Designed miniproteins, single chains, continued (3). Designs and how they scored, part 45

Each design is a single chain, and the fold is of that chain. pLDDT is the mean over its residues in the fold that is shown.

## One batch from the design tools (miniprotein)

Design m9642
Fold by ESMFold2-Fast:
Structure m9642 (fold): chain A 71 residues (1-71)
Amino acid sequence: MEKAKELARKAIEYLKQGKVAMARTYAALALGHAQKEGDKETAELLVEAIRYLSEGKVEKAIELLEKAIET
């Protein structure tokens, strides 16, 4: 349960496979679901994770995605 967290888990999985473009897509989908669900804490963490992916900071993005699924 919680589509946003499921999609965030898939983003982490794609990052571990080196599929950054796919991970960005799933992180963006997770953000959309978190916003729709009113989960502000998860949404904020996903915004930061997407920002780090855009900067090439994959390790920091993974940390934030893992934190998002713990909310």
Scores: mean pLDDT 82

Design m9643
Fold by ESMFold2-Fast:
Structure m9643 (fold): chain A 75 residues (1-75)
Amino acid sequence: SGAARLEATSGTSGTLTVEGKAYAASSGGFIAARLAGRYGAEGGVATIDTEAGTFRLTVTEVLGDDAFAGEAERL
């Protein structure tokens, strides 16, 4: 696992950055992360699909409506 940041853009695109490496996130994955960040207190979990595979994101901080920080591990 590594330090992660998810930033969703308006529409169906987002970027998951894990330990400084950026991956394009699918709309399904970042919608799940957005819900986890909005309703999940500390420890909200979302599965993020990316071009490089699937990650489990544990949201530890909500940075804004479309930005979340946490820990990501590759599934």
Scores: mean pLDDT 70

Design m9644
Fold by ESMFold2-Fast:
Structure m9644 (fold): chain A 74 residues (1-74)
Amino acid sequence: SEEILKKLKELFSKVLGVEPIKDDDNFFDLGGNELKAAVLVNEIKKEFGVDVPLSELYKYPTLKELAELIEKKL
């Protein structure tokens, strides 16, 4: 969903403090660490009502991959 991708892009930017965010950008390559990953997971839960365990974020770390994971859990 374009709406999921757009909102997740906003969350990446907010958590990482960097812009612009591209669909293929990896959260950890942009400067994300375990603490920021925990913040992102909490923001995803608040925004989408979806639980993404930290292990899944390490497994699907790009904006596009994570957006697809969130959509499958809705």
Scores: mean pLDDT 84

Design m9645
Fold by ESMFold2-Fast:
Structure m9645 (fold): chain A 76 residues (1-76)
Amino acid sequence: DEAKAAEIEAKLSSVDQATIDAILAEARARMAEAAAAGDREAMLEAYLAAARRLLEAGGASQEEIDWYEAKLRETA
């Protein structure tokens, strides 16, 4: 569990700042749209989409991305 999180975190730390900034800017815009509509599910999906993009940029496998998304859904 912690070992998988550490591996994912290491991959995330390899993502360049410009890519991180772009993904977060898009996530903020999508979350703001969902919040204005009162759509809590759309807010969660925007957050998860941003996490997926960051993990993909860091070179995470599909299995790692799916595991991380499942954990984020559990804590949401």
Scores: mean pLDDT 79

Design m9646
Fold by ESMFold2-Fast:
Structure m9646 (fold): chain A 118 residues (1-118)
Amino acid sequence: EITLVESGGGTFAEGSSATLTSKASGFDFSTALISWWRERPGELLELVASISADGKKTWYGEEVKGRATISVDYAASTATLNLSNLRREDTAVYYTVAFNPDGKPRWVVGEGVEVTVV
C-alpha cells in the first residue's frame, strides 16, 4: 500500500517553530517531486514548499520564504517542513504531495496534519 502520513502538528505559540514530517510507505521519495501544501480556514489550497526528486532544487511560497525549510531523508523515507517565526496566518491543515510522472498512481496525497498558531 502506498501512503504518506504526516506528523508534528498541534498548537503552537506565535513566534515559535514547527517541524512537520511526512513518512512514505510503498514508494521511494527519490523518484518523486515532494511538496507541502496548506489549506487555511476559508481559503484555497496553496503550495508552501517543494523539493525535486534529486533533492537539488527547492521552491518556497512568498508568505513563508525565509521562514521555511524543506528537506528529505531518502534513507528514512521522510520529508520534513520546518517553519519558523510562526504567525497566526500559518494556522492551516498541511498536506504532503508526492508526484512521479512515471508512477502509478502519479500522485500520492497525505491525510493532512493540523497546525494552530495562538
Scores: mean pLDDT 85

Design m9647
Fold by ESMFold2-Fast:
Structure m9647 (fold): chain A 80 residues (1-80)
Amino acid sequence: KEEEERRKEIEETNRDVATRLQAVGFLVDAALKHNILDKIDEETAQKMVDEVAAAIRRDGPEAGQALADKLVEEFKKKLE
């Protein structure tokens, strides 16, 4: 059973990494579209990635992409 538990941990870790990479991709795309990629600090980017990754896990990649666009647009408005 230790091998089954180890396999589940690896699968969960791989899924989490894949989800976070997808979240980063959505956020980078949104930031490039809004021309603010260079304005997002590391702490803000980390929080956005966490929120988008959570949305992907809960509601799928379409929800994650929509949230990424929304978060980037809201951040851009705060810069103005």
Scores: mean pLDDT 79

Design m9648
Fold by ESMFold2-Fast:
Structure m9648 (fold): chain A 61 residues (1-61)
Amino acid sequence: MTKEQFDKEVELALAEMQRAIYRKELERLKSQPNPDTVKIKELEAEIARLDERIAQLEAEL
């Protein structure tokens, strides 16, 4: 395993964990009686950015 490959695998794992955390938080926010629509939109945007980064890392590995 090269250092570059290892660094990318670590970045991928961290990105996947962060995405999972954000998805779980999004579910909690949507389940609230008065959901924070601004926070929901921000979190959906962050998840979309992570999806793009994960796809790039997977393509490079």
Scores: mean pLDDT 83

Design m9649
Fold by ESMFold2-Fast:
Structure m9649 (fold): chain A 71 residues (1-71)
Amino acid sequence: DIDELVRKTLEGDLEAAKELEKLIEKYGVEELLAKTKDQRSRELLQSIAEHGVSAVTIAKVAAARRATATA
């Protein structure tokens, strides 16, 4: 259920982002790319692989953007 973890990570869910990082550590980005069906998931996983950005960092940025939109 990588597509759901990616969706939640992009929504700013830190627990989903931590779970996604555990899967990346265990299987690697290439293995997870083979299991995903959503273009958003592919783009996020490729960004993590190419730029070395953590899923938790992406979730924190997403959460901050949502906070400013509601303030």
Scores: mean pLDDT 77

Design m9650
Fold by ESMFold2-Fast:
Order: sequence, then C-alpha cells, then structure tokens
Structure m9650 (fold): chain A 85 residues (1-85)
Amino acid sequence: MIEEILEEAKKIALEAKKKGMSDKEAMRIGLLKAIELLEEKFGDKETAEILRRALELLEQGKDPEAALTEEEKKILEEFEKKVEE
C-alpha cells in the first residue's frame, strides 16, 4: 500500500530530474505527490501532515529535522527508507 504510493512518487521525482530539475525540486514534487495520495486515497492525514511540514521547511531553506519531534522524525525516516528501496 504505502510502498506503492512511494514508488509512484519516486517515479515522478525521477521524471522531474530527467527534465532538468534539481534534486531539491524533484524531491519536493515527489513528496507533494505522496502527500496527495496518502490524504486523498488512503485517508492517512497524520503521515501526510508530517510530510507536508517537512516539505514546507525544505522549501523555506530550513532544516526540516530541527522542527520535528522524535516521533515525527521516525515517520519521516520510514518514508525515506521506503523511497530508497
């Protein structure tokens, strides 16, 4: 389930890179797609909200990890692990 969402987001991020987007912009687009899928199709607002906050901080040039709780960091790390698979 969530692995399929992350694979789709990863595919979109890779397509963005092929079109000449930076790694940061490709990650932003991938995260945005994952947020949409989690919220709209699976109703997982909690994980979507955490990813949305990380995305906003990344876009502002802030350290996303510095503004997250330890539990929120673990959820973000699990998301990153799934993307790396």
Scores: mean pLDDT 66

Design m9651
Fold by ESMFold2-Fast:
Structure m9651 (fold): chain A 59 residues (1-59)
Amino acid sequence: IPPEVQQKYQELVDQAEEAVDQGDYQKAAEHLRQAADLLEPYDPERAEQYRQAADELAG
């Protein structure tokens, strides 16, 4: 995985965690889906984990 991609998806995951702390589960799910999309060409298994987490948060 390119370092810039690793940094970007980690930023998105951090933003999702911040959204959860603020009670904005919809926003958190959006950030996790963006992280999954970015990660999918490099690590599809981890991307799927982020999508599952997003679906659980969005309800």
Scores: mean pLDDT 83

Design m9653
Fold by ESMFold2-Fast:
Structure m9653 (fold): chain A 74 residues (1-74)
Amino acid sequence: EAAEVAREAAERAEKAGAPKELVEAVRRTAEAVEAGVASAADAANTLRAVAEEAEKKGLEEAAKVLREAAERIE
């Protein structure tokens, strides 16, 4: 369930040290999927984009969590 996977990924990324703005981006995509205004594919794309931003900031664990979540949403 894409919205649940995205919500869990946001929580795990926050625990791994992801900045608030990256965590909120993931939470927003979970809300959009829950509301039916975004697809599972949209959520996976957002998770990958946020993972890339986390990696640029040296947040390897957060990036890994977000990429794994994107793969689970397939």
Scores: mean pLDDT 83

Design m9654
Fold by ESMFold2-Fast:
Structure m9654 (fold): chain A 71 residues (1-71)
Amino acid sequence: LEAEVEGAVAVIQLAAMLAAAKSRGNEEAERLAREALDRAQELLDAGDAEGAQRVAREAAEEVDRIEEEAE
């Protein structure tokens, strides 16, 4: 269940990221987080926990970049 735990953590992180983006009203970050969450869940359902983790990491980096540039 190592992969399942890792995938579940990725989904939780993406859900938290989506909630944070919604709270800030950052539409670009919200859209990115939602798309990443959907993709990570799809990968997890297919048994690709490593893919879900990669998507979560890449989304976190992009959301941070978008939020920094949105002055």
Scores: mean pLDDT 78

Design m9655
Fold by ESMFold2-Fast:
Formats: structure tokens, C-alpha cells, sequence
Structure m9655 (fold): chain A 77 residues (1-77)
């Protein structure tokens, strides 16, 4: 089961500097973009971050998509 929690747990393994950069980018995306655009943009950013920490491509993609969907849904609700 791929969910936002999987992505968040993996992202906690990033160095503090990278985690802060990612958090700032997600905050900007959430403020400036529509829910659908934010979903896609967050998924792309998270996917790249998960790949940097060595997560397998298929797992990284699914986890990133799940987190993107969670953020998009929260903004659209």
C-alpha cells in the first residue's frame, strides 16, 4: 500500500538542509498553484528527493504520487 506516510518516512532520512529546501518548495507550491497543479508539482519534487536517498524508482514514484494526491486533496477540500 503506497501512501503519504511512506513518502514522509523516507523524506525524514534526507539531510536537514535538503528537508528544509523541500518543505519550503512544497509550501510555495501549495500557496501559488491550483490543487491539481500542486499535486503534480509536489509529486515531481518528492519523487526526485526519494530517488536521491536511494529509493527504488517504482516505490519512489508511487510514494511521491500518494503524497502529491494528499496535498492536492487537502487544498481542494
Amino acid sequence: HMDAGTALEALSKLPEEKRNELADQISRITRELTPEEARRAVAELVYQALKEIGMPDDVARKAAEALGDEIGEGKAS
Scores: mean pLDDT 75

Design m9656
Fold by ESMFold2-Fast:
Structure m9656 (fold): chain A 100 residues (1-100)
Amino acid sequence: QLQVQQSPSSLRVPEGGSATITYTVSASGITHVVIAWYRQKPDGSRELVAATYDSTSGTLTLSSLKPEDTAVYYRQARVVLADGSTETAWGQGTTVTVEP
């Protein structure tokens, strides 16, 4: 079964600070993996922030944060397995709050 872990669940940083979110992806027989990071703003809009290829673990680092960067950051993992099947899963999200 595809397992997707994202941590921490929440971060508070001062304006101009940085936030680091870590991830892991596990499944048996992964041949390819795509990690896409999405930002959901308080207004409900989502945008693609970053993508990483062929890495089952890593980090997203957000630097020089501004109050408008306050959002929930979601990771989507899409994997291709050795049997040719494709699985997709979302992480639970990380709430990043930037305080002026």
Scores: mean pLDDT 80

Design m9657
Fold by ESMFold2-Fast:
Structure m9657 (fold): chain A 95 residues (1-95)
Amino acid sequence: SEKEKKLKYLEEAKELIEKARDIWENVKSITAPLEVGELVRKAIELLKKAGEFEEAKELEELLERIGRGEISVSPEEFFGFAEELIEKAIKKVKE
């Protein structure tokens, strides 16, 4: 069903954010920030596929502001925000 497809995309987005957190916390390579960024961008694409365009935009705008040095957000705060946003989207689709 459409609802099942949306939930699948949202669960995959959550898994990508969790993987990004794991790489950030446990992989101390010079390429880790690039890998984390790619996973976060893929999670944003999955939010768009799920029809969660406002949530995708909010996360994209946060990334752009961090990238421009306009705000200082810790990786822990960023991952926490992204996970809460995706969980909220999952709850919305289930209701």
Scores: mean pLDDT 82

Design m9659
Fold by ESMFold2-Fast:
Structure m9659 (fold): chain A 73 residues (1-73)
Amino acid sequence: KEKEELAKKLEKEAEEARKKGEEYLKKGEELGKKSDETGSSELASKGSGYYIRGVGYYVEAELLLRKAKELRS
């Protein structure tokens, strides 16, 4: 059951990464809207940074889930 325990650990890490990704994407979207309203290039830059980090977390979550699935196969 070592593979099952490792798969569960990876699934938990994937869930955490997905939650972080969602938080960052939401913050990026909020900053993007503020940038559109105010014309602030600084807010646009910050929003872009949050968006990129959010996508990174989402990709990490997908890789972790793939590894967990492989362990169960």
Scores: mean pLDDT 83

Design m9660
Fold by ESMFold2-Fast:
Structure m9660 (fold): chain A 63 residues (1-63)
Amino acid sequence: MEFTGEQLERLRAALADGRYRTLAELSRATGLPRPVVSRLLAEYVAAGEARYSARAGGWAAVP
């Protein structure tokens, strides 16, 4: 899947504090539509850059 560098940078910045954020929170923080954020998060999780937690209800950057 092709993503722009700007989209990747916005998501990276939104995850930089290491806190778990929901899809809705990440969409608001990045200004990107939820489907775009969802696809970026799938790639980040696959790359080992982010983790999903059902307990926290969202995603956080991997340290």
Scores: mean pLDDT 77

Design m9661
Fold by ESMFold2-Fast:
Structure m9661 (fold): chain A 77 residues (1-77)
Amino acid sequence: SAQWEQDILLLLEMLKKGVPFEEAAPKLSDFARGLLIAYEAGLLSLEQLEELVEILQTEGFEAMVDYLKSLGFSPEL
């Protein structure tokens, strides 16, 4: 859905601008906040977050979830 794409794009913008976790987290969905936590823990890269957006836009939500699972994540959906 548009919400998943918008939340990941917002997360990417905040990360590129260096927005602190405490300011970013309250503005994000549970899903996008989970991605932020993984990024801060060094388990997910900025490049992988950009790949998530591309997959979501070109192949859809199911393909994006499969990609996350391939990285070892169990997304809370």
Scores: mean pLDDT 78

Design m9662
Fold by ESMFold2-Fast:
Structure m9662 (fold): chain A 86 residues (1-86)
Amino acid sequence: DEEFQAILENAPEAVERLRKLAEKVLKETGSKEAAELLLEAARLVEEAARKLAEGDYEGALKLLEEADRLAREAAKIALEALEKKE
């Protein structure tokens, strides 16, 4: 359970990093879609931390998996937006 406690304690930093990345992506690429996906990923990480605090490990893992999927989709969209601007 120490590993889940570490994830819970680090969740605020992960959420902050995703939100900062969303602002940077919007500024550098102009992609609102990519920025919104990163903000949704941050929300899911925050929700996962709540589930971990409740002892719902399965629910937390599902939310983290979805957050990872959204972050990867955001990266793809951001790269495509940069390619169109070049």
Scores: mean pLDDT 80

Design m9664
Fold by ESMFold2-Fast:
Structure m9664 (fold): chain A 68 residues (1-68)
Amino acid sequence: MIDREKVQERIKELEEILAKVTDPEVKKALQGVINGFKKVLEATDPEEQERLYRAAEIGYKYALEKVK
C-alpha cells in the first residue's frame, strides 16, 4: 500500500523546486510529476494507485536529475 504522507511530502518538495526554476522544460517536467503524485492520491483502485505511484517515483528521480 502506498504511503500517503510520503506522496504529500514529494508534492510539497516539488512545488518548492518548481517555484524557483526558470527553465520552461524543467518546469513542465516538475509539473507533470506533481500531477502524477496527485493522481496517486485520487486513485481508488489499488492496482492503478500502485502503477501511478511507480510512474510518479520514476518521474521524480528524472526531474531531480534535471535540477542538479
Scores: mean pLDDT 81

Design m9666
Fold by ESMFold2-Fast:
Structure m9666 (fold): chain A 65 residues (1-65)
Amino acid sequence: DEALAKGNELAAQGKLLEAAGEYAQAIEADPTNAEAYANLGDVLEELGIPAGAAAFRAKAAALAP
């Protein structure tokens, strides 16, 4: 997924808000993409939004049994 790859590059650069946007696009393109949900959760935790991070990580776990 192109959006997932771009999100990973942005997160590696510390551009967390931009990375979150790309992960959201990856989820819109493939709502079964557990990796995009997990990575969005990680980015939200780094941004200081732990409740949002927990919700997205739970979704990732549900999609990747």
Scores: mean pLDDT 82

Design m9667
Fold by ESMFold2-Fast:
Structure m9667 (fold): chain A 60 residues (1-60)
Amino acid sequence: MEIDYEEVALTLAIMQITVGELTGSKEELRRAGEEAVRRLEEMGYEKAAEEVRELIEEKL
C-alpha cells in the first residue's frame, strides 16, 4: 500500500501548530505555522501548505 506522504506531512504540521498554541503566544503560533508552510512548499505539498496557512489565519 502507498503512504500519502502529503497527508502525513500535513498532520505533523498541524501537530506543531497545536503545540505552539498550547505552549506559546500568538507570535510563536505564527512562526511555527510559517515554518511548517515553508517546509511543505519545499516538499512540493502545495495543498498541505494552503491548509496550514488557513489554520494559522483561523487561530490568529
Scores: mean pLDDT 74

Design m9668
Fold by ESMFold2-Fast:
Order: sequence, then C-alpha cells, then structure tokens
Structure m9668 (fold): chain A 100 residues (1-100)
Amino acid sequence: MLKALDVEEEFLKKLEEVMGPYLEEALEHLLKAKKLAEKGEDVKKIEEEVAKARELVKKAFEEAKKKYPEYKEKLDEIEKIVEEQLEGAKELLIEEAKKK
C-alpha cells in the first residue's frame, strides 16, 4: 500500500526539478487569463494567455521525457490529462468573461 505512494513521491520530485520552471511560468499565464476573465476582457486575450501556458506545459513534459525516458509513457498520459484540464479551465474562464 505505502510502496505505491513512495514511488509516486520519487516520480513527482523528479518532475518538479525538470518541469518546475516551465510550470511556474505557465501558472503566471493562467493567473493572467483569470484576471482578464474577471475584468470581462476579450475572449481572444484569455485564449492567447491559455495558449502560452499550454506551450510551456508542452516544453516541461518534453524536457522531463528527455531527462527521464523511463517515465515517457507515464508522462505522455499525464500530459494528455493536463491538456484536458487546461481546455476545461479555458472554457470556465471564457464563461466568466461572458458574464461581464
């Protein structure tokens, strides 16, 4: 039972070391998109900031796969989930912006 959590902790620490800088920058773009949505700004501006976050996420996973090729399959699965979550977040932000 605890062994699965230990393996996950090791994996997450390795990801943080390689992906951290890119994910931090991606989070800044998502925060900017949120502020744009709160102000009822143009949907296109929100989409552009989410797109920048998406590019940074792709770079983070690309670098992680290069450093830890043994995790490539797991990283591909997680990247797909993260992309789906980013799309969901974009839709919620667009809905908020449309409320003006």
Scores: mean pLDDT 78

Design m9669
Fold by ESMFold2-Fast:
Structure m9669 (fold): chain A 61 residues (1-61)
Amino acid sequence: NAYERAYKIAKELAEKSDDPLTAVSEGAARAYQELVAEGIPRDEALKAATKAANDVLKELS
């Protein structure tokens, strides 16, 4: 599941960072690149990465 993978990446980066906002955005970018590299369509990868980032940020706020 693209969303679950993106969520895990964003959350792991946020948990070990003093700047969770920057860490989540970096995690989302990494997840997007990884998903696209694996053959997931760009629009689907972007949607999964952005949703995961927003959900992680909501959890941290």
Scores: mean pLDDT 82

Design m9670
Fold by ESMFold2-Fast:
Structure m9670 (fold): chain A 55 residues (1-55)
Amino acid sequence: MRIASPQEIVDLARQLFPHLTDPAALAARVAELIRAFLPPEEVERMTAEATALVA
């Protein structure tokens, strides 16, 4: 998966899981997508930025 920005991964998670209305549940899915598709070095930064966009 090509993810260029935190906004793109949040948008992707919202498209894949449109039924998730709980911010914590959506943030968990975003973190799982980041861990699955991004290298470990990007995970911490991208997770923090994407989680801020969800919250």
Scores: mean pLDDT 73

Design m9671
Fold by ESMFold2-Fast:
Structure m9671 (fold): chain A 64 residues (1-64)
Amino acid sequence: MKRKPSEEELQRAKEIKNSTDPEEREKLWAEFEIDNLKRLLEQATDPEAKARIEAGLEEVKKSL
Protein backbone atom coordinates (compact mmCIF):
# COMPACT_ATOMS: atom_id res chain seq x y z
CA MET A 1 0.00 0.00 0.00
CA LYS A 2 1.33 3.45 -0.99
CA ARG A 3 -0.73 5.50 1.48
CA LYS A 4 1.06 6.93 4.52
CA PRO A 5 -0.93 6.76 7.78
CA SER A 6 -1.97 10.18 9.07
CA GLU A 7 -0.63 11.53 12.38
CA GLU A 8 -4.17 11.21 13.77
CA GLU A 9 -4.34 7.52 12.75
CA LEU A 10 -0.93 6.80 14.32
CA GLN A 11 -1.88 8.63 17.53
CA ARG A 12 -5.14 6.69 17.85
CA ALA A 13 -3.38 3.36 17.19
CA LYS A 14 -0.89 4.16 19.99
CA GLU A 15 -3.71 5.06 22.39
CA ILE A 16 -5.48 1.76 21.65
CA LYS A 17 -2.26 -0.25 22.19
CA ASN A 18 -1.58 1.57 25.49
CA SER A 19 -5.06 0.87 26.87
CA THR A 20 -4.87 -1.65 29.73
CA ASP A 21 -8.63 -2.37 29.80
CA PRO A 22 -9.59 -5.04 27.21
CA GLU A 23 -13.18 -3.73 27.03
CA GLU A 24 -11.99 -0.15 26.43
CA ARG A 25 -9.46 -1.44 23.87
CA GLU A 26 -12.23 -3.18 21.88
CA LYS A 27 -14.32 0.02 21.94
CA LEU A 28 -11.34 2.13 20.81
CA TRP A 29 -10.61 -0.32 17.96
CA ALA A 30 -14.26 -0.17 16.86
CA GLU A 31 -14.19 3.66 16.90
CA PHE A 32 -10.90 3.62 14.94
CA GLU A 33 -12.42 1.24 12.36
CA ILE A 34 -15.52 3.48 12.06
CA ASP A 35 -13.30 6.52 11.37
CA ASN A 36 -11.31 4.55 8.77
CA LEU A 37 -14.52 3.38 7.07
CA LYS A 38 -15.86 6.97 7.05
CA ARG A 39 -12.66 8.10 5.33
CA LEU A 40 -12.98 5.30 2.74
CA LEU A 41 -16.61 6.30 2.17
CA GLU A 42 -15.52 9.90 1.46
CA GLN A 43 -12.92 8.62 -1.06
CA ALA A 44 -15.27 6.13 -2.78
CA THR A 45 -16.93 7.24 -6.03
CA ASP A 46 -18.47 3.86 -6.96
CA PRO A 47 -22.03 3.37 -5.60
CA GLU A 48 -21.38 -0.35 -4.92
CA ALA A 49 -18.26 0.46 -2.89
CA LYS A 50 -20.18 3.13 -0.94
CA ALA A 51 -22.97 0.66 -0.11
CA ARG A 52 -20.46 -1.95 1.13
CA ILE A 53 -18.59 0.59 3.28
CA GLU A 54 -21.88 1.85 4.77
CA ALA A 55 -22.88 -1.75 5.60
CA GLY A 56 -19.49 -2.25 7.27
CA LEU A 57 -20.01 0.93 9.32
CA GLU A 58 -23.39 -0.33 10.59
CA GLU A 59 -21.89 -3.72 11.57
CA VAL A 60 -19.06 -2.06 13.52
CA LYS A 61 -21.55 0.30 15.23
CA LYS A 62 -23.61 -2.74 16.31
CA SER A 63 -20.49 -4.25 17.95
CA LEU A 64 -20.06 -1.18 20.21
Scores: mean pLDDT 73

Design m9672
Fold by ESMFold2-Fast:
Structure m9672 (fold): chain A 65 residues (1-65)
Amino acid sequence: EEERFDLEVEATLHVIRGVIAEKAGDYKEAAEHYRRAAELFRQLGPEWDKVAEDYEKKAEELEKK
């Protein structure tokens, strides 16, 4: 399914951008990317819920910095 493939790619790209931003100390940017990745992972299906939850928690921690 095209939509599913696109969601997987987009989620992965946001994770990569989040990691880059986090390493640069741009915690707001990193949190936004991790939240977006989590939303996309949830759209992929329930098997991705734990992955999405992990990124949501990571974003929350970064927003506190």
Scores: mean pLDDT 82

Design m9673
Fold by ESMFold2-Fast:
Structure m9673 (fold): chain A 100 residues (1-100)
Amino acid sequence: SELLEEAREALEKAREAIEKGDGEEAERYIEEALRLVEEIVRRNREDEEVLREAIELAEEARELALEAIEKGLIDVLKGIGLVLRAIGIIIEAELLLKKL
């Protein structure tokens, strides 16, 4: 899936931005990864393998957002918003998996 590869690339760029101390780039790439993962879940509601991969990507985005908050690279409220968005994606994908 092209969207899965794009989401992985966005998460890798977010990780690189965090390591370099670039909070604006980290926020941008985490948000982009979450947007891509939301689209993946929306388009693949009955694909068990893709939904499991989407959960893993959302969990990674959540961890990166928490790390960016901890390092003071992103506004705490914005970071919490990204964490909650990732949790929402995980819950939706898990509920879809339960229906399969």
Scores: mean pLDDT 90

Design m9674
Fold by ESMFold2-Fast:
Structure m9674 (fold): chain A 97 residues (1-97)
Amino acid sequence: LEEKGYEVRVFEVDGKKVALLALSKSLSDAEKVALVAEVASSLPPGSTLIVLAESLSPETAAAMAAVAAAHGVAVEFVLGDAEEKFRELSEELERKA
């Protein structure tokens, strides 16, 4: 998750955009929601955004889903080691692209 506290990659799978966003636990809840909004606004409607975080409050998750939905983007959450899950899912998505 490097010096900026997050990593983003975008893949094309079956003609749709899938973005993978890993968030450092050092980020505030407001920073996490703002990053989801920025990524979602850059994606075409119908895209999926997979958010990876070590932990996430229900309120923060709901805010993320709401801001992404405003841009026509579906959000999926994967909780755990964000760097490890980012690497694992990047490899899976690269095989499908």
Scores: mean pLDDT 81

Design m9675
Fold by ESMFold2-Fast:
Structure m9675 (fold): chain A 61 residues (1-61)
Amino acid sequence: SEFEERAKSLTPEDIADMERVLEELKKQLESLKTKNLPKGAIDRLEREIRDVERLLEIAKK
């Protein structure tokens, strides 16, 4: 329910900003995968991306 509470507080402007951030995070993830960085860093970024995607999914309902 924490994601639902956060999603309810998002304005259309916040949603647009989060979509932009999500695209940047996805680009960073692809860059990190090519640079052979520690798996823990990749896993944390993938979790962040999933959390943002879930928040946006709820907000757009």
Scores: mean pLDDT 78

Design m9676
Fold by ESMFold2-Fast:
Structure m9676 (fold): chain A 65 residues (1-65)
Amino acid sequence: MAEIAKKAREHAKGLVEYYKKHDIKKMYEILEKDYKLGVELGESEEVIEAIREAAEEAKKLLAEE
């Protein structure tokens, strides 16, 4: 279980880095959708919180553009 949470956190970080260079709006939409799915599927609190933080960061970047 800990390994899955670690991989999910690393994946979320990679998505933020990737879409930050290409399309911030698309990144936000993907992260928001992942957050909803994570909550619905009963994903770990650590994973859900990491996704939420990434989505909030993306939203801030969008608000400045």
Scores: mean pLDDT 67

Design m9677
Fold by ESMFold2-Fast:
Structure m9677 (fold): chain A 91 residues (1-91)
Amino acid sequence: MKEKYEAQIEAVKLLADGLDAGLPPEENRQRAIELGVEKGLSREEAEKVAQDALDSIENLLKNTSLTRKEALAVAYTAEVLRLIGDYLDEE
């Protein structure tokens, strides 16, 4: 159980790091999905985690005056907190 949430957090972190580094969106998304799968997530779970994180960033960029770097930091923090909350609720 813990390992699953750690895998999701690592995938989101890789996605955030790749966005900050300016990687192409599809390449960055695919890297995060593959890391998630390698760390024990199903491909479907890894795809959902990556998509949710990207949707959060895009939503912040469209609906706020945040810079891309600020939006990435907020979206990453929110997703990590959500995953930690899910883990703690199941413990």
Scores: mean pLDDT 72

Design m9678
Fold by ESMFold2-Fast:
Structure m9678 (fold): chain A 83 residues (1-83)
Amino acid sequence: GKVLSLYDKDKSGVITKEELRAYYEELTGQTLSDEALEHVLNTIDKDKSGVVTKDELKAYYLSLLSDAPEEVREEMIAAINAE
């Protein structure tokens, strides 16, 4: 999948819950359940506002990328740095 729009600063500057789910599905290659989405949100969205800033998302995925397969890491790094 292509989720380049999630990293486009001109769009929002924040990641919504629905966009976070799509981003996580792209990272893991699996469909994210509501329970799994809640777990991911608890990890990233510290204020539980229903949105995640790009800075919080980048910090989370920079840590997570070390555990991802190399092909996924390359795509994620490119996507995070793209506009």
Scores: mean pLDDT 60

